# Designs tried in a protein design run: designed miniproteins, single chains, continued (2). Part 25

Each design is a single chain, and the fold is of that chain. pLDDT is the mean over its residues in the fold that is shown.

## One batch from the design tools (miniprotein)

Design m4837
Fold by ESMFold2-Fast:
Order: sequence, then C-alpha cells, then structure tokens
Structure m4837 (fold): chain A 103 residues (1-103)
Amino acid sequence: MADGGEAELTGTAKIEGDTATVQLHGRGRARIVGDEAFVAMRGEVTADDGSVLPVTAGVTINVKTGEARGFVRVGDYQGPATGTARVDGDEVELDLTATLKKV
C-alpha cells in the first residue's frame, strides 16, 4: 500500500437528524503515484449550530481530471465524498462534498 500525503481540512456541516451534509476544503501535500494522488486529511468543521466537530478523510485524486473521491468522518457521521482537486507538483487543494450518515 502507498503512503499518502497530509492535508488540513476546514469546512461546514449541516446536521439533520441521522444525516450530515458537509462541504470541505483541503490544502496540503499529496503523494503522487502515476496518475493518482493520495492524501490523508484531518481538521475541524463548523456545524450549523456553531459547534466545532473533528473531521478526517482519506482521498484519492485523479491528477489528469482533477476528480477527487474519498471517505469522510465528521464526529459520529461518515460516508463517501466526491469533489474536485487542483494538484501543483506535490501540493494539493481540494473541495469535497458528502452526505454522511450517523453510525
């Protein structure tokens, strides 16, 4: 398995019962292997009630298309995420959206 890079996540979460809709922005460094970039991410998101929740994600980016796919966890909510990324050398900036479910 390839080691990933590391990036910091910020964003917002809208919590509605057992569902959380998140919008995330990440910036950091990715490990590039061929046409794929890998990044492990952590940070904090602000919920709609003003609370701050921890976020973690593992993301794979297609360097040719800028498509990002991953798995996101925000507090007790988790699920798949999709988005777009810009890769410049080993530096990555990405935007992710996800609809997460409470575990």
Scores: mean pLDDT 82

Design m4838
Fold by ESMFold2-Fast:
Structure m4838 (fold): chain A 87 residues (1-87)
Amino acid sequence: ALAELEAQYRQAAAEYEAALEAGDAERAAAYRERAVALLVEGAKLKFEQASKEELEHALEMLEELIETSSYPEALEELKKKIEELLK
């Protein structure tokens, strides 16, 4: 459920910050990837409960964000989920 994903995200984000402070680049990269994956899964659950109008708006926002984001692959995965739900 969403609450479990949010708890896991907070843990991964905290571990990412700790790894950055320690200068552990490999550990930081692993937790960054995990935190992004957890955000994507949480967003997908929220999209499943969204209206068509909300999904269309989110799709437009994601297309804009992909061009400026440091996580374009994660945003593209969210875009694909919205496109699937709009079928």
Scores: mean pLDDT 77

Design m4839
Fold by ESMFold2-Fast:
Structure m4839 (fold): chain A 70 residues (1-70)
Amino acid sequence: KPKEISEKLRKMAEESKNKVVSFILRQAAKLAEQGNLEGAKRALENGARFFESEGDEESAKLLKEAAELV
């Protein structure tokens, strides 16, 4: 379960062209793999909020979808 979530997050990070989005997804994947699902979800939700404030709706949506996986 945590490993599967981590693998999905890493795949999303590899597919993302935005370096910051990829970094957030990789950090969330590490937290999920360590069993810290709450930390992983918070990292993704905080990232989504940041990109919403910057007007980057695509990155915000991607990180929100990633948070739903956790």
Scores: mean pLDDT 84

Design m4840
Fold by ESMFold2-Fast:
Structure m4840 (fold): chain A 59 residues (1-59)
Amino acid sequence: SLKEKAQELAEEYKPEEDAAVRYLIETGDAEAAQARGDAVVQKIADELGVSPAEVRSVL
C-alpha cells in the first residue's frame, strides 16, 4: 500500500530527520528543522509519484 511504501522510505530517511531534531535541540532553530522535515516528505512524494499532502495523510 502507499502507507507501507511511505513508511519504508521514512525509515530510510530517518537518520537525516534525527540529525535535524538534534540540531533543533542544540540550537533552537525550528525553521531549519521544519525545512528538513518538509524536504524529506517531498523526497518521499517524488519517489512514490504522489503529492506531499498525500504522503502526510498516510504517515
Scores: mean pLDDT 77

Design m4841
Fold by ESMFold2-Fast:
Structure m4841 (fold): chain A 74 residues (1-74)
Amino acid sequence: YIPSAEELVAMISRQPTNREAADAAAVMIASVYDLSEEERAALREKAEEWSRLSRPELERGIRDLYEELRARAA
């Protein structure tokens, strides 16, 4: 199954740090869409970017990317 953006954000919101939230999101997104090694590498770089943001900005960035990937998969 493919979780909703709201479900993904709810799961990462439980993480104590922005770094852990960003890393958890990257792992889940890579697993859900069965991303290639190159796409997973790009996602790890994106997780580093997200970890430097405030929590609301991180959650928005994750939601935006997740919806973009869902649109491309359809």
Scores: mean pLDDT 78

Design m4842
Fold by ESMFold2-Fast:
Structure m4842 (fold): chain A 84 residues (1-84)
Amino acid sequence: STPQDFLAQARAVAENSTPEELVRAAIRSLTERTPELVLYTAALFILAREGKISEELFAGLPEPLQRALEYARNQEPPPDAPPP
């Protein structure tokens, strides 16, 4: 599969799951060391970038996932009118 196929799958997972469901799936995949962790983490990155992960939900994540999502959050584009 192409990188575009992977992104399409991650987008579909993000659109067809609640943030709470994806967090639960990612934690389970991390604990069980399943290959789906990459897909769920990518879907969580999409939701984090779209501002759909609440602070409470974020605080409940394991440290590795918190670190990854904080990085994704900080990749937000600047506001429309940044200060000079």
Scores: mean pLDDT 73

Design m4843
Fold by ESMFold2-Fast:
Structure m4843 (fold): chain A 110 residues (1-110)
Amino acid sequence: MSLEQQIAALRAETLARIAAIIDNLDLSEEQKAWLLGLAEALVDEVLRLVEQGASLEEIEAALERRLREIEAELAARNPDWPEDTIRAVGDAIGAVVLTMARRILALKAA
C-alpha cells in the first residue's frame, strides 16, 4: 500500500471511530450529522498540518484550540449537558484524531 493509500485508510478509520463516539451521544440525528461534519473538518485540518511539516507539539496545540471551539458550540446547542460531559466528548474526539496524527508522523518517518 502506498503512503497516500495508508493515510486515506487512517482518515477513514479515524472518522469511523468518531462516528461511533457521536452515535452513542444523546443527540438528534441533525446534531450528530453537524458534529460529525465538524470532526471531519478537524481531521482534514490536522492532515493539512502534518503535510505542512508541523511538529506533534504544534498539531496538539492546534487540536486543543479547535476542540475548545467545538466544545463551546456543543455546550451552546445543549445547555442541559453537564460541563464534564462536553469535555469528555471533546477529549474522546481529540484522542482519536491525535492517534491518527501520531500514526501518520510515524509512517512519514519510516
Scores: mean pLDDT 88

Design m4844
Fold by ESMFold2-Fast:
Structure m4844 (fold): chain A 80 residues (1-80)
Amino acid sequence: DKIVEGMKNIIKLLKEEDMPEEVINLAETVREKIEKIKDEEKRKEIFKELVEYIKKQAEKYKPERYEKIKEELDKILEEV
């Protein structure tokens, strides 16, 4: 499941970049929700919305790392 793999990679990235616990916990909650959804279109939409949310949080909390985090997120998104 490419979306679930992408979610796990995002959560790993958030932990490695020491993102706020609230952001990490939200990503883990969204991953669990996606795993229960059978509609692939809804799963992809939720995944994209989470990526956009994380980009905004990275810009706010890790501005010096933002470009690198964005690049890694875009790379993960392309694999899905």
Scores: mean pLDDT 85

Design m4845
Fold by ESMFold2-Fast:
Structure m4845 (fold): chain A 69 residues (1-69)
Amino acid sequence: MSEEERARAIATARRWAELVAADEDLTLALLQHNGGMSREEAERVVALLRAGEYEEAGELLLRGIKRAS
């Protein structure tokens, strides 16, 4: 992963972490419907975001979006 890709992943994860803090159930639904994730994948991403694992969460978010397109 390039430094630019890493920075983008972290920035994406930070934005989704704010959504999780505001409404976890809505964020899970958005990850499934717009992020192209299964419920299990969405729950994993939420768990990583809650743990502050922003790089890993961001990579999964970007891959999910790519698969859904």
Scores: mean pLDDT 78

Design m4846
Fold by ESMFold2-Fast:
Structure m4846 (fold): chain A 93 residues (1-93)
Amino acid sequence: MDLEKAVEYARKALEAAKKGNLEEALEYLVKAAEALERAGAPREAILEAGVAAGLAGIALGVAKIAGDPKDPAAVKAAVRAAERALEAAERAL
């Protein structure tokens, strides 16, 4: 169901972020937020997942500006964002 898909996408985002794949992490965080919205999850969960996607997007932007696609600070920020999105999705489940 859509809530279970949101959790799955958030987990995939976390795995991608841990591997330093910031673009894939952002893509899955956006999909997690969209799945929460489609499922009619609480507004707070949708907003928290959306904020996490925004933070991952900022981390990706910083990595690109620095010329290091696996910048350790950007990767750490994306991992934390994905962890927050996963917690929000699991609470909505």
Scores: mean pLDDT 82

Design m4847
Fold by ESMFold2-Fast:
Structure m4847 (fold): chain A 59 residues (1-59)
Amino acid sequence: EPGARASLAASQGKDIYEAARLAGEAGGVTQEVMDYAASLGKDRGEAAFNAVLAALAGE
């Protein structure tokens, strides 16, 4: 799932946007969805960012 892939990327020293890009490639998330998730990431919650990304990806 996109959240799990983002967590893996983060554990490898990737930043949150790189994690989202990798999750998008693996989970079928579009650039539009990633842009939307990033706009909500202004509250700086990686968990919130990943939850929005996963929900918009259909999980």
Scores: mean pLDDT 53

Design m4848
Fold by ESMFold2-Fast:
Structure m4848 (fold): chain A 104 residues (1-104)
Amino acid sequence: MNILFLDSRLAEVADELGKEGHNVYLSVTLEEKDKIKVEYAKIIPKPGEYFLLIGKGIDLVVGTEAEKLAYAELLKKYKIPFLLVDPSKPVEEIVEEIKEYLEK
């Protein structure tokens, strides 16, 4: 499944799902890119994530409340589901929330 993460604090969650065989993208600023270490997730510098959303290649967007509001019109236009997560939770808990969503 193709999953786009919009918050740099979710980098470890994104990488874990990528390790499990999902095609995972992490959208970050150019400044954040140099600070993030991921092996399985693909880093997409902003605003490159807009091309992924327009291209109909994304099955699920994961982010915080701020991203849900900022991307609301684009997500509605292309009918892409958004999963709201709390990045302060343990990585394993957020990974489980995403997996439970994908099994529905």
Scores: mean pLDDT 83

Design m4849
Fold by ESMFold2-Fast:
Structure m4849 (fold): chain A 67 residues (1-67)
Amino acid sequence: MSEEQKRRAVAGLKELVEENGLSLDTTLGELKAHPDARVRAAAHDVEKGLGVSSDTTVRELMEKYGV
C-alpha cells in the first residue's frame, strides 16, 4: 500500500468514526466489534493494510499519517 493510499484509508476511517458519533480515542479492536458492518470492515482493512495492532486508536493513526 502506498503512503497516499494509507493516508486515504485513515481519512476514511476518521470520517466513518465521526459520522457514527464515536470517539477518535476508540481502538481498532473496539471498532471491529461495532454494530455497523461498514465500521467493522473499515477497521479490519486498516489494521491489516497498515500492519498495526488492535490497540491502536484512530487518533494515533491520524497523527502518524498526517490526517
Scores: mean pLDDT 84

Design m4850
Fold by ESMFold2-Fast:
Structure m4850 (fold): chain A 61 residues (1-61)
Amino acid sequence: KEEEKKKKIAEYLLNKDVDKAGSLLNVEEAEKLALEVVNRAKKKGISEEERLKLAAEVALE
């Protein structure tokens, strides 16, 4: 079920449906995902759209 949840979150993020992705995450999970995305984005200098793609990749981990 956790793997199914991760895939669903990644799918929503890739479709730019941030609200639906967030509804599947608790506060701790959302904070961890946000911090990881910020850390990776700082290294790559990426756009907002690429940041959503990166968030989907992190969610699948």
Scores: mean pLDDT 71

Design m4851
Fold by ESMFold2-Fast:
Structure m4851 (fold): chain A 82 residues (1-82)
Amino acid sequence: HMEEVADRIFENLKKTAEDLAKEYGISKEQYEELMKFIEEQRKEVREALKTKSPQEAARTLMAAVLDAIGRLLEIIFEEKKK
């Protein structure tokens, strides 16, 4: 089921973000903003799975995951500048 695949990907992404936040000392505020962003991306993917073709839903999932990873990396790199 496509929803199960998407949920598994987002759960793994959230776990990775949590682990990296602890490792790199990301602030509570930055972590909460990241988690909110990931949940917003997850909601967008859930809507795409209901309304779009499987191919378009897969593209939406890929874009959402890349955007979430990009946000995580931006936060980590900014912390290293401090």
Scores: mean pLDDT 80

Design m4852
Fold by ESMFold2-Fast:
Structure m4852 (fold): chain A 85 residues (1-85)
Amino acid sequence: MPTEREIEYLRAMGMISEVYLTARRLNDEKVLKIAEEAARRLNEMVRNNASVEELRAFLRDFAKRLRDAGAPQEVVDSILDTIDR
């Protein structure tokens, strides 16, 4: 039976995957690299039994990195809106 943590993990993976696919379609190398790094870090966090709060902090950092790289504001806002619920 999936735990709250496992549900948050799957949600985070979904968001990273959508950003990755968007970056590939737009040929945005900076956003693509940020998504690849985020996927690696998420896998490390899951392996180390990260808490829901740590996963939320990670997603906030991910959103900030995307904003700093010039990703569309809608993408950044979508991630932040998901965390704040």
Scores: mean pLDDT 80

Design m4853
Fold by ESMFold2-Fast:
Structure m4853 (fold): chain A 92 residues (1-92)
Amino acid sequence: SLSRKRIEMVEETLNQIIKLFESKNEIDRMKGLMGLRHMADTLIRRSDEETRRTIQSLLEKAVNSHKRGDIKEFKSEINKLKDVAVRQYERE
């Protein structure tokens, strides 16, 4: 189904973002941040108001966790963002 393909793409993209954020290379970390922002923007454009607020909150928490060097909290927030994306695409 179209929803399943979109879910698979979201999971693949978020896994790549996590790998980029785990890198000690500044350029890779910047690419990870840009990828995360682009994915969040894509999801927001397709979301209702409640889901949009949730995505924005999770994005902010993920960015702040990464700035603090809390990679475990960062991964937790990314996994929550994945769950939100899955629920949104399942509703389509």
Scores: mean pLDDT 79

Design m4854
Fold by ESMFold2-Fast:
Structure m4854 (fold): chain A 76 residues (1-76)
Amino acid sequence: SERLQALQTLREAVANGEPLPDDPVVKQVAAEIAEQLLEVARSHGDAELAELARKAQEGDIPALAEALARYRAMRG
């Protein structure tokens, strides 16, 4: 699946702090994840997660990595 390949590419880029390839599916998946993280941040009142998610929406991959790490920590 094209979307599953995009998810794997995104995980590798986020884990390594690498820029995303110029692939519209990978970029769309990254944008969707950043938007979902922003919604989670707003529902939980987490201002720091909201700031990281907003930066991630602008294409900041280090901010996306930090937002995901923070979200995972919240879930145990």
Scores: mean pLDDT 81

Design m4855
Fold by ESMFold2-Fast:
Structure m4855 (fold): chain A 67 residues (1-67)
Amino acid sequence: MARARAIAERLLGLSDAELEELASKLTGEAAVVVRAVRDGHITDADALAAGLADRPATVAALEAALA
């Protein structure tokens, strides 16, 4: 859970421009998540972290892109 929460908090802390750049580098579910944050569909870190908890591949892709 800690990994998913850290990624959720970081994504919600990024500017729209940074989120747009990240989305352009990602594919599949990871890209969908970043676009949802950028478009304001996801605004709560706890809800985003809970959604990511069962998606380790998506968490790994987001973590790699944020490095």
Scores: mean pLDDT 80

Design m4856
Fold by ESMFold2-Fast:
Structure m4856 (fold): chain A 98 residues (1-98)
Amino acid sequence: MVTLTLEVDEDAAIAAEILRKNDLSGGVSVEPVGDKTLVITAPSVLAAYRAAQTLEAAGIGVTGTITLPDGEKIDIKSEEALKLVREEREEEGDLPLL
C-alpha cells in the first residue's frame, strides 16, 4: 500500500467526489483531510498516479507526494514517480502512456 497526499486547487470534497465517481482501481480510498488536501491510499504507485491524473483530466491542478511502504517519499510529478508508473504499466500489460 502507498499513500498519496495531494494539495488541489479546488475544494477537496469536490475532488474526492470526482475520484469516487470515476471507479478507481479496487483498494483505492480517498479522504479529504482539509479544505484543499486529499489523502489517497492505493495498492500501487500506478493506482495513486491514476487518481492524480483523473483530477488533472477534470481540470483540477494537483501537487503532492507518494509515500512508499518503506517510508520513502517521492513527488507525484517527478521523473522517479513516472518511471515507477511506466514499469508497473508494462508489468500489468496495460496500454502505453499517451
Scores: mean pLDDT 76

Design m4857
Fold by ESMFold2-Fast:
Structure m4857 (fold): chain A 64 residues (1-64)
Amino acid sequence: LTDKEIEEKLLEAEKQSPVERIKTIFEMIEAGVSLSELRAKAKELGLTKVLQLLDLIEQARANG
């Protein structure tokens, strides 16, 4: 994914239901986007709901 595609998908995810947001985020991770990159972009864009989800995923994958 290009930087622009990541940004557009993150903006879309913020507007989505919790279930659709989870799906969109996991699709980006499966496409090779790192959690750190997603988190940095979401923080820059002020996407509170996306950031909360990314923090939960990061904690789960890192064993806390």
Scores: mean pLDDT 81

Design m4858
Fold by ESMFold2-Fast:
Structure m4858 (fold): chain A 88 residues (1-88)
Amino acid sequence: AVEGIEVDPETLKEMEELVKKVEPALEEAKKYVKENPEEARKLLEEARASITSPEVADMYRALAKLFEKLGFLELAETLRKIAELIEK
């Protein structure tokens, strides 16, 4: 169960470093969405149509709970919204 997951200090540090490393990619993604809202919407719609399953939504919810427990509240909320979009 996701709520029973214990994260060791090494894994936690690796995840923190990954979050910092992907920050530039997140900024680039935000810029792309802002400059190309129609293309971004089409890509999200195609992804949703191709990967629509309860298990994929559950995976994102599980990741959201994990990141929330690790203190990454903004990322957890984003993952929760992705799960909601997949489920819808």
Scores: mean pLDDT 63

Design m4859
Fold by ESMFold2-Fast:
Structure m4859 (fold): chain A 79 residues (1-79)
Amino acid sequence: AKEEIIAHAEELRREAEAAGHRAAAQVLDEMRKAIEKSKGEPDAEEAKRLIEEAARAAAQGDFAAAFEHGQRLSELLKK
């Protein structure tokens, strides 16, 4: 589960960079780091949802929404 989530986030980060969404790529990178740091059992289901919503917002040019989802994931994984 964890490795699958990390791979998914990395792919979305590359797509965001290719599309010129630098801020969105930064958010996705931060999300991936949070998942790696959380060695415990993160909410994999919620993590995937937040990553997908962040990527979707980034694709639409809504970097503010993408950033918010990234922050939520980071906080969730800290606990």
Scores: mean pLDDT 71

Design m4860
Fold by ESMFold2-Fast:
Structure m4860 (fold): chain A 80 residues (1-80)
Amino acid sequence: SERQRQLVAAIRDVVFDAAKAEAALAWLEANLTPEDLPGAVIALAVEISLARKQNLEVHPEADRLVDLLAGMEAALEAAL
């Protein structure tokens, strides 16, 4: 549960906090595991949806996180 809270907090920082986004993305790149993938995808989708409702542009770090998660999903599919 603490791990999940840290994951969600980092994803929020990537989407909403320009000052923390780079550090949060770096933490996610270093710490995300395949087991985190479903929760991370859902959390990112929720935060991007909230940003759109607030008429905020997503930061480049959010696009890089989307790419990271897509790459992890492709690797998981290939490991069948």
Scores: mean pLDDT 81

Design m4861
Fold by ESMFold2-Fast:
Structure m4861 (fold): chain A 86 residues (1-86)
Amino acid sequence: STARVIELAEEAIKLAEEYGDPAALRAAKLLIEAAKALEAGASKFELEELLGLAEIHYAIAKKTGAHPEVLAALEAALAELQRALR
């Protein structure tokens, strides 16, 4: 569900802002962008590019020591988006 992706990504934004994590914030915003693009009927190529960018910024957040709560929220949003793309 795109609505569920947006809900989970908005929670990730809130946590990323509370912890001051710019990579996590970028990842969460890209996940919302991907969910909105999916609702708008964007091509599979465009959706995979947005997902790929979100995964890169998620990886940066993880490597730079993002708080476990931030990572868990991003992982939940990523998993829901991947489910919506199947």
Scores: mean pLDDT 88

Design m4862
Fold by ESMFold2-Fast:
Structure m4862 (fold): chain A 83 residues (1-83)
Amino acid sequence: KELAELAAANIAAVVAADPGATPEQVAKAAELGQALAAGDIEKAAELAGELARAMALAEGLSEEEAEEAARKAAERARKLGEL
């Protein structure tokens, strides 16, 4: 899927380009890209949610705001996987 491949490359590149990204965040972004490319939408949604939550907490957002960010990221990953 052309759109999923582009999204995977962009996600991996953005996280890798962030000097503040932890090794776990970089690894999850790579796994997210692989899951999207493979069409494993459930795994992609889970990884997108985990990455979004971790990044939101690192930015100083509340637990509730981090959960909302995770939910939205998971929904976007699922929609991308349907294309």
Scores: mean pLDDT 70

Design m4863
Fold by ESMFold2-Fast:
Structure m4863 (fold): chain A 90 residues (1-90)
Amino acid sequence: SMKEEAEARLEKALEEGAKELVELGKGTADEIRPGSGFESEEEARRLAEDLASGKEDGKLAPRTEAGKELEKKLREAGKEAQEKLKEAEE
């Protein structure tokens, strides 16, 4: 169904976005210590979900051009998914 397709596309965007956020974070060695018990993938997934849902609560992607681009990409993916899900509920 169109609803299942929209949900699957959003899920892929969130998974890929979370992985990109983790990779961007690895570039800032001062923020992430190897073996510190920090679950960067889980935190990245939560940030990706927040960005896709349109939250602006002060949690931001890394302050790089790539991080800002990824933030915009995730917000657009969330908006597209919401519009398609709304159409599917008619």
Scores: mean pLDDT 64

Design m4864
Fold by ESMFold2-Fast:
Structure m4864 (fold): chain A 61 residues (1-61)
Amino acid sequence: LASEAQIRAELRAWVAAHPGWSLAELRATLDRILGLVAASWPELTERVRRAAAAVLAERAA
């Protein structure tokens, strides 16, 4: 099971790979993906959602 720190590291790499994307585009993409898996893996979805919020806040700064 991936730790929240590992999830954050992967999300930072993903965000860094898309420097031309707006914060809104990054957020919408993550929300869409999380919506697809939330019913099957709610605990993992919540961990990813928390990690995504932190990484997107870093991008916004």
Scores: mean pLDDT 77

Design m4865
Fold by ESMFold2-Fast:
Structure m4865 (fold): chain A 70 residues (1-70)
Amino acid sequence: KKKEELKKRYETVQKNYDLLKKAIETGDENLLKQALIAEEGFEDGVKMAKENLPAIEKRVERLKKEYEKA
């Protein structure tokens, strides 16, 4: 249901964000591609992801808050 759906979304996005943050720290662009897009992993997506890292952080926080409020 709603709360379970939000929890799963939050957990998935959080996991991807953690991978992304680690990939940026190590400078591994293949890891960045995998962490952000998973199966799609576009090279253009990697650049866009680096630029949008703060927005991704906000998305994780937003999902967490929605889950907690539910």
Scores: mean pLDDT 63

Design m4866
Fold by ESMFold2-Fast:
Structure m4866 (fold): chain A 94 residues (1-94)
Amino acid sequence: SAATLEEARRGLRAALDAILEELRRRKAPQDVIDFAEAEAARVLAAEIRSLEELRELFTRAMERLKRHLDAETQRGVDTIAGVLLAELDRLAAA
């Protein structure tokens, strides 16, 4: 439903904000932070019509971002991403 997709979009924004804060907290290189901010803006601007499209778009963005991160930072990002993915599973089951 439109309401479910709007809830998912709020979760997406929160997850992307949390990932950016995690990168800043871990003092990631500025070029990595700039890349993550650009990816977050691109994802949030995308026309998303379903939970599946949102999941795929988010997962692809995380795959691209993680190529620039060390293993410890990747684990932090994966933890935050996992929270959103679990919420998307809950919304899909409702």
Scores: mean pLDDT 89

Design m4867
Fold by ESMFold2-Fast:
Structure m4867 (fold): chain A 88 residues (1-88)
Amino acid sequence: SSLEEEEKKIRKEYLERQIELGVRQLDLAVRMTVLRRQLPKMDAEEREKALEELERLRREMEELAREEEELEKELEKKLKEIEKLKKE
């Protein structure tokens, strides 16, 4: 049925978006790890700038986590709407 094909399409699109968010989270985690490992080797000025960058990256990670939660809520809502239509 067209509703089953629409469900498959939605699940695929949301999985692709989840994968993209996961890749962005991994990139940020790598950047934070590299920066943290360099901190003990930095002078005071470099360290201050690095800590500001770590705080920025931390906030970006928190934003991505919120985007992931919203994505999960959107998927659940859309799937419930399709389930309701299938029962009619």
Scores: mean pLDDT 87

Design m4868
Fold by ESMFold2-Fast:
Structure m4868 (fold): chain A 74 residues (1-74)
Amino acid sequence: SREEEIEEVIEEAVERYRAIMDEMVAQGKLTPEQAEQAVANFRKMLRTLAETEELTPEQLRTIADSMIAAINAA
């Protein structure tokens, strides 16, 4: 179903984002608490976007990929 595919996209994006946050913690750029809060906020934002904008799984994946790319470029 669309809901199942949306949840899969969210969890894939959250896993990638968590890996970046964990690396920032390892580098001393974030505390573990800040990293966990950032991950929670990212998950909530993706769910809100998918619901509010009625995004397809492909649209949500594109948005998530763009956001993760922007973070990696910083």
Scores: mean pLDDT 85

Design m4869
Fold by ESMFold2-Fast:
Structure m4869 (fold): chain A 102 residues (1-102)
Amino acid sequence: MEVPKGPEGTALENFRDLLELGVPVHAALMLSLATKDFVFESEEERIAFLKALYLLSVEGKTEEQAIDEAVKWVKERFPDVDPEALRKRIREALELYRKGAP
């Protein structure tokens, strides 16, 4: 039975995927709650955004480095994704995150 994903459902899924990306539990919890109101059209965009946000916010990488690393990681697992389109979408999502708006 499909239950519509509310913010709680999104936070739980983001938390799970952040853990799969190797993010420490405390950082995964914080980032999953901070990103719960973001909506993505694809799993590839969501996972890439979460990885980029972790690299930027926790590992202190530059935005360009975080986006490039996240796009490469996702492209290896989802070969049909357009890396240029994905890079653009992540940059837009990171800008919205910085503004505190989804």
Scores: mean pLDDT 77

Design m4870
Fold by ESMFold2-Fast:
Structure m4870 (fold): chain A 68 residues (1-68)
Amino acid sequence: MSVDEILAEAEARLRPYLSEEELASFRRMLAGTADTLRARGLSDEQIREAIERIVDWVIAERLAAARA
């Protein structure tokens, strides 16, 4: 899976939980994270796992806030 596909999937998963402005900001942050990890020699698989963990954390935080 390419980094572009990973970022597109992350955006799709976050869309129900974030505003368009928040989504654009997170997309830029995740793209920067992917670039940093690639520069450090991580594989696309490792980058995918790192991005998925960030996305899961963001969704969990939003669900917790919605329940409060």
Scores: mean pLDDT 81

Design m4871
Fold by ESMFold2-Fast:
Structure m4871 (fold): chain A 88 residues (1-88)
Amino acid sequence: SDQVRSQLQQGRDFGQQALQHIQQGDRDSALRHMVDAQDSLSRVSDLDPSIQDDVDQAIDDIDRGIGDPSSGQQGINRLTSLYNRVSS
């Protein structure tokens, strides 16, 4: 669905921005972008329940990215894989 692709793209972009802010030491901006990412990704779960588990795992990975950047990147990679599957 076009809506699923759009919300996955938005969630991934906000998640990437959050990780960039963490790298810059701007935790407040990172937390705001994480809220935006979670909002977009929650809409994906509502639109396509079949990928809910993968989306929930990506949200958890991105949240852990505040203390562990490698976990955050794993979440972004998971969203990229989901986007590619839905876009095919």
Scores: mean pLDDT 82

